# Designed miniproteins, single chains, continued (3), part 37

Each design is a single chain, and the fold is of that chain. pLDDT is the mean over its residues in the fold that is shown.

## One batch from the design tools (miniprotein)

Design m9263
Fold by ESMFold2-Fast:
Structure m9263 (fold): chain A 70 residues (1-70)
Amino acid sequence: LSPRAQRVVDEALRRIDEARAANPSLTPEQLVDLAVETVRELAEKYGLTPEERDAAIGAVLQRLGERLAA
């Protein structure tokens, strides 16, 4: 990942962790939707290319999947 894409991944995961702490009733499906939406917003804000955005979405979903598969 580019440094900008990695920053987006880290910030998105932080926001997801905050959302989970605030509402532990969020389903895995809702967390996936939140993750994709958050990455899209951050990618637009930080001016990521479509390729960087798609890579960041993949990375966030992979790390979220690892956490949920515990």
Scores: mean pLDDT 80

Design m9264
Fold by ESMFold2-Fast:
Structure m9264 (fold): chain A 94 residues (1-94)
Amino acid sequence: MALLEEKIKELEAAAKSEEEKEKIEKIRKELEEKLEEFIEIAKKLAKEGKKLLYEPEEESIDSFRVLLERLKEAGIEVEPGDSAETAELLEKAV
C-alpha cells in the first residue's frame, strides 16, 4: 500500500485540473480494492522467496497484470525491478 499510495498522492499533487484528479481518484479506488488481493499474494510470496514480484508466475499473473495496467493508465511507473521495495513495504504493512 505505502509505495502505491505515495505515487498516487504525488500524481494528485502534480495534477493541475480537477479532471486529472478525478481520474487519479478513480484509479486509486480500484487499486484499493485490489490491493487487498495483492497483499494476500505478497504474504505468500514473502514465505516462498519473493520471486513472483520479479518474475510473475503464470498462475499469479492475473492480479499483478491488472494492477500494473491500472498503474500505467495513471502514468505510474512500477516495474518488476522495484518489486523488492514493494514486497518489503507490504510485509511491513502487515
Scores: mean pLDDT 53

Design m9265
Fold by ESMFold2-Fast:
Structure m9265 (fold): chain A 100 residues (1-100)
Amino acid sequence: AMQVGVANEDELTYTKTYSATATSTGDVTVTATVVVRNFSDKDYEATVTVASKTSGNTATSAPKLVKPNEEVTVTATVTGNANAGETITTTVTAKLKKAD
């Protein structure tokens, strides 16, 4: 799972890329799970985007409020297709911005 934090920034973006090999041919579901910790005294809004090279699909979570000194889990799920032995490249982007 991806873990990210914010302390003072007006906006902060974290990006990480993962690769996996498909073990079978067919539908593939990729779920990005990001744990977000707010180390500030301000409210933040967290949004997670998952992009998979499997069919070029992307999905973005609903924004989630992260209160001061709170930890929240944000998930985003995308579906696509792969052939057995194909490399699935997944990019997870977590964006945190000050609320209001």
Scores: mean pLDDT 81

Design m9266
Fold by ESMFold2-Fast:
Structure m9266 (fold): chain A 64 residues (1-64)
Amino acid sequence: SEALVEKIAERLVEELGLSRRQARGIAQVAVDMGAELAAQLAVREGVIKPEQEEKVRKILEEEL
């Protein structure tokens, strides 16, 4: 849902300082494909650092 994507994106912006565009991208992948894959893809794409993967995954799991 769009509302869930926006909620997750807002949290990623607030807690990790990501741009709203990047945060929405991660949130959309999480809603469609799950938290683990979304966090892994964000690292692969260079959106987040490898050391941030676990934190992002936990945020996504809490909201899904």
Scores: mean pLDDT 86

Design m9267
Fold by ESMFold2-Fast:
Structure m9267 (fold): chain A 100 residues (1-100)
Amino acid sequence: MPSVEERLREVMARLSEEEQRRLALALLDAFVKLAESDPSVPQELVDELKELRRRLEEGEISAEEAVDRLFEIIGKLPPDLKAKVLAIVEMAVAEAEAAL
């Protein structure tokens, strides 16, 4: 099976720039909520996610750059947190794939 990252990138390639931005913002919102609810997540990581979301919302970065940074952050997570985050991404990707 392709990775969750590969599937997300394939979905993004089929979306308009505005749809890509909305999907990336929805993913970042979900990650911020998860990170804030889990006491094992360092505050620095929560702040990094919030800053990434702000930069995307304000148009300082593209949706593609936001996705790249998001997977960099995911790669730094402990295995248990990484699995939870990837499950959220997989659900969002599956919903987006069903809408295509």
Scores: mean pLDDT 81

Design m9268
Fold by ESMFold2-Fast:
Structure m9268 (fold): chain A 62 residues (1-62)
Amino acid sequence: DAAKQAAELAREVAERQGAGPEGAERAASYGMSGNAVGAQRASGSTPEEGERIAALGKEAQV
């Protein structure tokens, strides 16, 4: 499931960046919705990581 993969990647990235549990859950929500900027900001990572997370979420919505 691409949406589940987006959520898992978002949580892993957020944990690596020290965003905490709330940041991880927000990043997962944004990622599953295909929102790259939201995923990037919530996870505390780079724009490229946010795009990578969002790409998985977009795949789930086609």
Scores: mean pLDDT 80

Design m9269
Fold by ESMFold2-Fast:
Structure m9269 (fold): chain A 74 residues (1-74)
Amino acid sequence: TVQRTQADLDFLLGVASKNTGLIRRGFEAYLADDAVLRALTPEEVDYLVKILEEFGLQDLADELRARYAALNPG
């Protein structure tokens, strides 16, 4: 929806411009949406975690891992 589109733009622009505030804003919107998290593959989660860790956003990386594991327990 419109909310997810804005989150996608903020995240992509943040990565392209190396703007941690935009990355955080976009990614916090993803973390608020269980449907988005359920749609991720394990490979996509690993990729996103690496990006977040590269930008020093370890709190978001840890939150993604925890929430993804809770929604996909095995």
Scores: mean pLDDT 77

Design m9270
Fold by ESMFold2-Fast:
Structure m9270 (fold): chain A 100 residues (1-100)
Amino acid sequence: MELTPEEKEKIKKLLEIVRRNEAALDALPEDLSAREVAEQALPILEGLSEEDKKLIRETDPELIEKTVASVPPEEQAIVYRRLSILLGAEALKQRLEEQK
């Protein structure tokens, strides 16, 4: 996988965001629907710095795949889940802000 220097910096920051918030993200129940997980993750997302929130908003599916592929195979499923939770919360926040 050939990464640009800019992509490497973004991946490093995404992994740092996930690591810093891992206890809160991992505490979310596994039996919830994607929407319910996103709703419970809104406080975690709101607790991020404006810089970290901006990075989450600018993260596309390709960057997620590259971020997950950058960690050891045994950690990929956990990292993917943690990133998916934060991105789902951001998507939900945008939908709620579009409601009058």
Scores: mean pLDDT 81

Design m9271
Fold by ESMFold2-Fast:
Structure m9271 (fold): chain A 74 residues (1-74)
Amino acid sequence: SRAELVARLEALRRRALSNRLSPEQQRAVTEEMLALLRELGVPESALEALEAIEDPEERLTYALMQVQEVAEEV
């Protein structure tokens, strides 16, 4: 369900904010977030913009902002 996808995104968000992640871990978390955001119907253009960010930390930061927007809409 949409609520289950949002709950999973919030769990990933909490993990990212509570832990000091390596660049590899930041990439993995961001990739999982992008997959869930795609399932939730976030426009492909927005997802492509996030994927275009080469720095893992910066990409994760913007992905976290997108997750917050989706969570607030549910």
Scores: mean pLDDT 80

Design m9272
Fold by ESMFold2-Fast:
Structure m9272 (fold): chain A 73 residues (1-73)
Amino acid sequence: SLVETYKRYIMSRTSLSEEEINEVAEELVEKYGISRETAYAFLAMAVDLFPKGVETKEELLTLAEKVYEAFRV
């Protein structure tokens, strides 16, 4: 599964639990109306671009939203 691949990558690069990562992905799905796969892709991109910027689920959400907004421009 593509979602599982992204989730494993995020977990390998952060100290966040699977539950915290799932919560952030669901917030992106609800807020932006994107697919679950797309939400996890943006989370993975955020972690890849800002590897030392993610210590909390709130920081992950903020960075993922920043990546999403950059994609839309």
Scores: mean pLDDT 83

Design m9273
Fold by ESMFold2-Fast:
Structure m9273 (fold): chain A 66 residues (1-66)
Amino acid sequence: GSATATFSEPLVDGSTVEIFNERGELVGEATASGNTATVTGLPPGTYTLSGVGTDGRLVSETVVVP
């Protein structure tokens, strides 16, 4: 399935967003665009996306992939 994460802070555009499963295992990567990152091709489940804000700080968001 696919889902779009919307972060509370703007991300470095074009930067890599790391995708973690519920166990905290790295399962994939997405590309940041503004304050969003879209995940595709993942099994249904809950995922945590970790990216870097424009100020260099770590930001994270949780998404549910249907």
Scores: mean pLDDT 79

Design m9274
Fold by ESMFold2-Fast:
Structure m9274 (fold): chain A 85 residues (1-85)
Amino acid sequence: MKISDEEIKAAMALIYAGLAKLLLKRGDHDGAVEMLEKAARLAIEAKDEETLRLLIETIDEVEPSLDAESQARLAEIKAELEAAL
């Protein structure tokens, strides 16, 4: 069975989302947002609705723990993910 590029991108998006949660626990808010930006790009490229929805849920969970600048960046990322659904 050959795994598609889209399936690989979906898996990588979830890995980056997991890394963002770990960075947030360490107080690295900038790193967490960077990982979520990478995850969002991969999720949009994968065109997998489940991955897009899981990433939106992850952003909703993480956003209240961040500063106002990071929250604004995540709001833009979330809008791009919602537009891709």
Scores: mean pLDDT 82

Design m9275
Fold by ESMFold2-Fast:
Structure m9275 (fold): chain A 85 residues (1-85)
Amino acid sequence: SDLLHELLQRLGEITNAAVEELEKQGKYDEAEEVKRLSDEAYRALTDPAAASAKLREMARLLEKAGLHEEAARARQLADELSALA
């Protein structure tokens, strides 16, 4: 569906931006964890509540890493997914 395609695209954009910034900062372990959480969120997209939970976990990781803008984007997507559940 168009909605699932749009959610997948936004998830990919957040993930790519976060991974690029973490790798620039030498935070390779955090970059791998973001990739893992993104994959888990993608697999959970048919369950908006579960996908939202994974994105909130990603946002917390990004906040701890100092990526406040990327964390805010992940939280925004999580909030939108929660509204669909």
Scores: mean pLDDT 86

Design m9276
Fold by ESMFold2-Fast:
Structure m9276 (fold): chain A 63 residues (1-63)
Amino acid sequence: SAELQRLKEELKRLTREYIDKHLDSKVASKVGKAIAEAKKQSEAKQIEIYRKAIAYLKEALKK
């Protein structure tokens, strides 16, 4: 869906921003595992997982 694709793009941007700011790829690895798990779920669950990952990265970027 358009919503899921938008969330995927936002998560990619935030993950890159986090790596660039902190020079730490461990968060990217953790996010990658969550995405791999999400692809096995329904679209509604994928949207929920992506929203939570985005919120987590936004909070981490504040620090």
Scores: mean pLDDT 74

Design m9277
Fold by ESMFold2-Fast:
Structure m9277 (fold): chain A 71 residues (1-71)
Amino acid sequence: MKEELAEEAIRLAEEARALIAESETDPENQAKAEAKIAEARKLMDELGDSPEGRRAHREIFSEQAAALAAA
């Protein structure tokens, strides 16, 4: 169960990163990316302090933090 939540959070973060990379100045794509990031964060909150949560955090914030910092 938690492994599926972790994979979903990672997937959402990757999709958000792709949207930001494709169109950093498009408000529609940026809003979609932000929504996906918010959903990933909710899944991370549900995972809590678990091995799956720690893995997802590492994958998400290693890549997504750099993309978000550019926004």
Scores: mean pLDDT 72

Design m9278
Fold by ESMFold2-Fast:
Structure m9278 (fold): chain A 110 residues (1-110)
Amino acid sequence: MDKLLAKAEELIGKIKEMAENPEKYSLEEILKEIEDAIGIVKEFLEIAPSLSLEQRREVLLKAKELREAINALYDELSKLLSDEEVEELEKKVKEFEEELSKLIETIEDS
């Protein structure tokens, strides 16, 4: 778990940097980071039933921080991108939200 939490923290930092400097990154690079975020949430989902209460709280905190970072990035990019590019970004953000919802449900129902 420590490695997965560290990976999530690193990705949160990178996504925050992208939100501050969106012009430095291509849409493809941004979509890849959101895809990596989806992967991290899926890994949290796989281990969630085996986690202690303290570990579940830490996972939820990191997942929520990751969501906040992605939402901030989406808000900045939606001002700069074309309608077609916004649709592509929105599709990936929605996929992330669907995986996050599964994680929250799994942790709260167990």
Scores: mean pLDDT 85

Design m9279
Fold by ESMFold2-Fast:
Structure m9279 (fold): chain A 87 residues (1-87)
Amino acid sequence: MSKEEFEKEVNAALADIIASVLKLSDEPTEENVRLLEKAAEYAIKSGDKTALERVLEVARDMLAKTPENSPYRKRLEELIKRLEEEL
């Protein structure tokens, strides 16, 4: 395995781990939104479609729980658009 291949696999694995944790608690808190943003960064860096789709699913679930007047709504909408553009 090359360094580049290893880095892609590590990024995909990190995205999957974070997404799995967030599936247990996907309430739109500052901590959960930051964790989701980190998962998205890892998924994008990995280029792994499965990781991107998994993080996108979690982002959509969190947005669905987010009230209209939440400070996190815009951040989640922007994150979802970024993930959709990478697919």
Scores: mean pLDDT 84

Design m9280
Fold by ESMFold2-Fast:
Structure m9280 (fold): chain A 93 residues (1-93)
Amino acid sequence: MPSFDQLVQMVRDIAAAADADGRVTTDTVVAIFQRYVGDSVSRSTIQRAIDAVDTDGDGYLTPDEVVALVRRLFPHLSDAQVAQLRAVLRAAL
């Protein structure tokens, strides 16, 4: 399982790749997730989780959809840990 510190660095990298509206491409999210959690989570599992949170299918994820993706892939995270990741993502945007 990835450490919480690795998840923090992962959301920082996602924020750094976001456009002016805070949106990040699904391809970029897959690449960043594979870098940090590829040993624990398969590409197909990441893609299915992305498809579940990207309700519009537009190929972009909002910050809230990125947080939903993290919670879906790592359901063991506490509400406090998820809130911290959301705060880091918003602060880095």
Scores: mean pLDDT 78

Design m9281
Fold by ESMFold2-Fast:
Structure m9281 (fold): chain A 77 residues (1-77)
Amino acid sequence: DQILEDKAKQLMKEMQKLLAQLNSVSQSREDTLLLTRGTILLSAVYYALKTKNYQELAELIKEMEELIKEVKKKLQQ
């Protein structure tokens, strides 16, 4: 589904940008865990896209949206 693929690609770009911002500032262990979770999720989304597993991709999109909110909250604090 092109709509899911386009949404996943946009969320991946946003996540990569946010993780780069988080990595560029002084980090706590909690920040390092967020970076790790983000990296794992990016890899999972990439493989779902590559294999065209749209059922998994839809669920991963929801997880990525929630993690993006969490990373944004940490960057504001």
Scores: mean pLDDT 84

Design m9282
Fold by ESMFold2-Fast:
Structure m9282 (fold): chain A 55 residues (1-55)
Amino acid sequence: MEKKEQAKTAAKMMAKHAHEKGIEVSDETLKAVAESLGVSTGFVKKEYNKAMKEL
C-alpha cells in the first residue's frame, strides 16, 4: 500500500475525529504521523486541512 495513500487516509480520519470532538489536531501530532509514514509534514498538513474544509 502506498505511503501517500496511508497518509491521506490518516489525515481524513484525524479531520473527522477532530470535527466530531470539536477540537483541532496539533501540528505536533501531524508531524508525528508524517514521520511514522515517511512522508513530509507539509503533505499531511495539506491533506488534513483539505479534509477539514470538506466537512
Scores: mean pLDDT 79

Design m9283
Fold by ESMFold2-Fast:
Structure m9283 (fold): chain A 97 residues (1-97)
Amino acid sequence: SIEEVIKIIREFEKKAMENVDDLQKLKEIGESFLKKLKDINVPDSFIEFVKKQLERILELAEKDPEQAKKQIRAFGKSVIALLLAEEKKTPEEINKI
């Protein structure tokens, strides 16, 4: 469900933000995040998107932890906004089609 995905994303964002200076822990947090998404059967296209975002976050964390934090927040906000927009379409707009 959308609510489950949002919960997983928020948990990831919190843990990643706390560990941006520890590349090994950040990688483990990312791997745990991907596993949780796979366990709830999110589409492969979404897993690919998340993998790409995690790679970018790790690259930024190695070079500039502040930019990594910005990317983590941007990722969380953008995905939650998209999921909330989808939730609004599902109950109200589909019933009008």
Scores: mean pLDDT 77

Design m9284
Fold by ESMFold2-Fast:
Structure m9284 (fold): chain A 100 residues (1-100)
Amino acid sequence: DELKKLVEEAKKAIEEGKYSEATKLLEEMAEKFPGEGTLAATLVHIEGLAKQIIEHEGLSQEEIEGNTPLEIVRRKAEELGRESTLEGLELLEKRLEELE
């Protein structure tokens, strides 16, 4: 499954700090697989943002273990007053609930 391979490659790029490569992979997922690929790309993007927040702010081990990537990104968006980002995250959470 090509989508699974792109997800794995994007996650590896994020883990390695290769954010430019990760971004290209996320764009490829959204382009080749509208819907499923867009959702997968959004989730991987959130994981990447959470990793950058953890690295940049020096979050404690307890904060990392106690919060999902989505929760880490939401807290930062609230801190920065990013209302449109918060609305987007809320819509994503509702979408994930609909798929379960």
Scores: mean pLDDT 72

Design m9285
Fold by ESMFold2-Fast:
Structure m9285 (fold): chain A 84 residues (1-84)
Amino acid sequence: SMMEQKLLEEMRELLSKIKGTTDVDERIKLAEEMKVLAQKLGNEEMSKLVDELIEELERIKAGDMSALRRVQELLQKLEDLLEG
């Protein structure tokens, strides 16, 4: 549907913005915006990946840099899902 295409395009734009910033607070804010769009889209897999992304970004904010690799993996999974 036209609405689904619009939501997917907005999700791709937000993902691009997350990749374009190194500021963890900005990344969390953008990921929370993605969560709202994923809920509107009704895609349970996207919602789960975005929830995990927010959790891992919160770990980085708390000083746990070991979460950085998982953030990169989740961003790639979201990109792959949005390209399909």
Scores: mean pLDDT 88

Design m9286
Fold by ESMFold2-Fast:
Structure m9286 (fold): chain A 85 residues (1-85)
Amino acid sequence: ADAEAERRALLAGIDRALEAARLALETADEHPEWTAEEVRELLRREAPAAVAELRERGVLTDEQLRALAELLGVSVEELLERARA
């Protein structure tokens, strides 16, 4: 019985994490006044696991990946390495 509720909660959590990563990228792009450090702190906390999930599902675009790497001041490859860790 609880296994079904746990599975539903887990899937909802994953969907929220994926949406949060997308919103974080869009929000950062809409707020050029935010320092790169502030954006890095936010995305470092939330993005690595979400980036890996988005990439695995094929929903993360190359453009969004580039924008995120640029805002964090890292290469796309370094960002992907952090997502894998």
Scores: mean pLDDT 60

Design m9287
Fold by ESMFold2-Fast:
Structure m9287 (fold): chain A 82 residues (1-82)
Amino acid sequence: LEEAIDKIIEAYVKKSMEKELEDLTEEQIEAIRNSILENAEDARELIENQEPARNMSEEEIIKEIAEILGVEPEVIRKVLES
């Protein structure tokens, strides 16, 4: 669980912010963590209340979220499971 969240934070910082984790304060890292957890919760609600458009599956929704965050789909599944 911790490893999955850490991978998401690292990927987000590198790909979305173009920064390294060591360039951020503890407060900034915590804000990013909270944002990722909020997005993961929104993703969980989307999966639970999904309306299939173009035969979109739960797996496809997870893949889209993973692509947005720059991580593998398995990492997103682990975050949603926690």
Scores: mean pLDDT 65

Design m9288
Fold by ESMFold2-Fast:
Structure m9288 (fold): chain A 94 residues (1-94)
Amino acid sequence: DEAARRAIDEELRRTAEELRRMFESAARAEGWPEEEVARLRAALDEHLAILQDYSLSDEQKRELLAQRSRNGAEELIAHVLFGTRLRARLRISS
């Protein structure tokens, strides 16, 4: 359903924007290197793209997110975004 996909994509986009703001806030407060912040933003964009690929199953998405997560911060991004997608699906399918 196109409407369901749009609703899930909007929820994912909103969560991704919130995570980006959180990273920028933390970087500013703690003086994180620009390179580290840039890598986290790149990981966020990549994970979002994987989750918005409707040709992939939930299992394939989890597998790709795990393979593409280089550190604990990227694993947390993957976990939050995947959880957001599952919750959005449950609300829309109800």
Scores: mean pLDDT 79

Design m9289
Fold by ESMFold2-Fast:
Structure m9289 (fold): chain A 78 residues (1-78)
Amino acid sequence: SEEEKKILEKLKKSLDGFLAWAETQSPEARRLALVRLRRMKEKWLNYFKEKGYSEEIIKELEKMFDDTIARLEALLAA
């Protein structure tokens, strides 16, 4: 549980930094970033499932990525 929380905290910091970086980038770079982010979501979800992390933690991971994806999509729609 503690290790699960620690990895989520690290991922959140990484995603926050990724969004801050993406806000400074061109529309083309943001589109490529969005594709990469969606693939990263699938890879991390599979990793958590393979490691047997709790359903609660997996749902929190999904929400974290979905919120980040939505924010990046909003930047592209502007």
Scores: mean pLDDT 85

Design m9290
Fold by ESMFold2-Fast:
Structure m9290 (fold): chain A 77 residues (1-77)
Amino acid sequence: SPQQKNQMLILSESEIGVMRISVSVYVKLNKTDEALEFLEKQRKKFREWAAKNNFPKDIVEKAEKEIEELIKQVKEA
């Protein structure tokens, strides 16, 4: 339903938000290798969680793009 899809989007965005805050802290501490390891682990966990809960493809693709952008930001730091 549209309500369920919106709930899944909110949950996905919340998870990405936590990743973003954590990455910001790692970058400020010059711990770029630790930030990358954290993002790889979180990407895997997100994929497994989304698959188990049958998340819509568009929500998963949006989250994957945001995680890829975070990885790029860390590599450029």
Scores: mean pLDDT 85

Design m9291
Fold by ESMFold2-Fast:
Structure m9291 (fold): chain A 86 residues (1-86)
Amino acid sequence: MAEVEEARKRASQAVIDVAHLLRLVGLMLEKRYDEAAKEIRSAAEEWEKRGAPQEAVDLFRQAADYAEKGDFEKALELASQAVRLA
């Protein structure tokens, strides 16, 4: 109980990772590629602002490009890689 704040930080990161992937899958399955790309680019901007590794930011931007092209398999692969590096 007293350590809820520290446990919450880890849980929040895991929830963000899962929620991002599930949301991206949903958007791509609905062929809402522009929205998926915008979501990924927004995530990349926030990660860049927080000092995330440039490798992770670059992978997210690449994922957005593939999502915009409708290549959701490659977009999910790159987004998953970016999340793992952050």
Scores: mean pLDDT 71

Design m9292
Fold by ESMFold2-Fast:
Structure m9292 (fold): chain A 87 residues (1-87)
Amino acid sequence: MELIEELVKELEKTDDPEEAEKLIREAAEKLGVSVLDFRASLEVYLYEVGRVDLLMKIPVPEDLKDQLYIYDAVINGKSEIPIELPE
């Protein structure tokens, strides 16, 4: 959880979508998970803590758009997708 809290603080400081994506990829690598799985978990976390402002700053990468359906589901409340964070 501490890693995600630090990532949120760094995301608050950046206005650059490329830097935000880099921070997300680095966090996923530190946790040993795929970027897709980590982004899904992060997006759910940001929604649950009411940081939708940060969620809207995170661009959906073109190469992941077909797999990031959870972003639309979380934001629009259309469905709940099981999210697993490594412990």
Scores: mean pLDDT 65

Design m9293
Fold by ESMFold2-Fast:
Structure m9293 (fold): chain A 96 residues (1-96)
Amino acid sequence: MAEEYIEKARELIEKGEDVEKVIEYVEKALELAIPELEDLIANDPGVSKESAKAELNKVLSYVPEKLEEAKKNGNKKELVYVEALKHAYELWLKHL
């Protein structure tokens, strides 16, 4: 289940460890969730694929700034979280 991979990712994020493993778990969780996300977008007349892509690209545009801020603060947990979020959003964009 997607929840199993999310829980494993959360444990590693809390420790600020193993960014590559967190990315792997987040990608696996998202791949399992993608069909439901596609159905949600298709059945909401207020949400277009174009608007969804624009919002995801907007969030991704802030990633470099957030990574730099986390590095300056020495916040390893935030670094792991932001890097995993970037990969999840890039994967979601690929399926839009």
Scores: mean pLDDT 73

Design m9294
Fold by ESMFold2-Fast:
Structure m9294 (fold): chain A 65 residues (1-65)
Amino acid sequence: SMEIERLTAISNDLSAPREVRREAVEKLIPVAMELIEKGVKNIIEGKLPEEVKKKYEEAERRKKE
C-alpha cells in the first residue's frame, strides 16, 4: 500500500520531529505483522506462483551465506 510506503519514509525522515517518526513506527508495526502473517499463510496454502517461490527461496539462501 502507498500508505505503508509513506509511513516507512516518515519513520526514516531525519528532518521530521521524533514524535512524528515514533507515531509512524507505531502505525507501521501492526501493518507489517499482518503482511508477514498473510505472506506465510499464502506460502502454506501453496497459492504463490513458482516465480515468487523461487525468489523467496533465493532470499533465504542469501541470508545463510
Scores: mean pLDDT 70

Design m9295
Fold by ESMFold2-Fast:
Structure m9295 (fold): chain A 82 residues (1-82)
Amino acid sequence: MKKKREELAKKFEEVGRYAAQTLEEAGHPDAARRAEELGKKIAEDVKKAKSYQEIIDIFNKYAPEFEELEPVLKEAINKKLG
């Protein structure tokens, strides 16, 4: 279980970095920093999670921060995809 949690945590950190890179390339450096920080926060909490329900609770905890980033991230991704 621990190995899978650490692997999942690493994926959230990587996704946060990719989102940050995409946002920075789109001209949103402040949003990029928030995306990277959010990914790191989720990764840290996921490493401490002991059940699937705790992982869901972590996602619900950070949903408001994600919702604030969503409009800017959506615009950045749409620009990158064409």
Scores: mean pLDDT 79

Design m9296
Fold by ESMFold2-Fast:
Structure m9296 (fold): chain A 67 residues (1-67)
Amino acid sequence: TESEEAAKIAREAASKLTGGGKTLALAVAQGALDGASKETVRKGLLEAADSLTGEAREILEEAARKL
């Protein structure tokens, strides 16, 4: 489903992250499973990226691009 695809993308990003970045990515994945739209998930990933720097930010921006 669209929710499962969005959750998978967010979980893949989380697997590459640690600490707060991982927590934010997992929260976005849970939002997708709870029925958030693809656009809401993309926005969540970008908002999480804006709160991070360096490689963590790039990982979340790439995840948003895949949606």
Scores: mean pLDDT 84

Design m9297
Fold by ESMFold2-Fast:
Structure m9297 (fold): chain A 86 residues (1-86)
Amino acid sequence: GIKAAERAIEEVERAVKALEDGNQFEADVHTAFALIIATELEKTGDPKLKKIAEHIRAAVDAVNAGDLETARKHIEEARKLLEEMK
């Protein structure tokens, strides 16, 4: 659970960086991996992992919209929730 959540957050962070670097293809690859992991987090039944997955999905939507400020806010909320689980 926790390790998968860390991976999903890292994938969205990589997507944000790729988009900042003007690399849409790399951003798309990293958002796809983040969504795969978010789906697995949702299947765990853990309400905190589900909330992390919700922020990952919102961050991916923001990356797809080119809204890096909103993407970073959702990444920050996901990291905060993950730290509360440790």
Scores: mean pLDDT 87

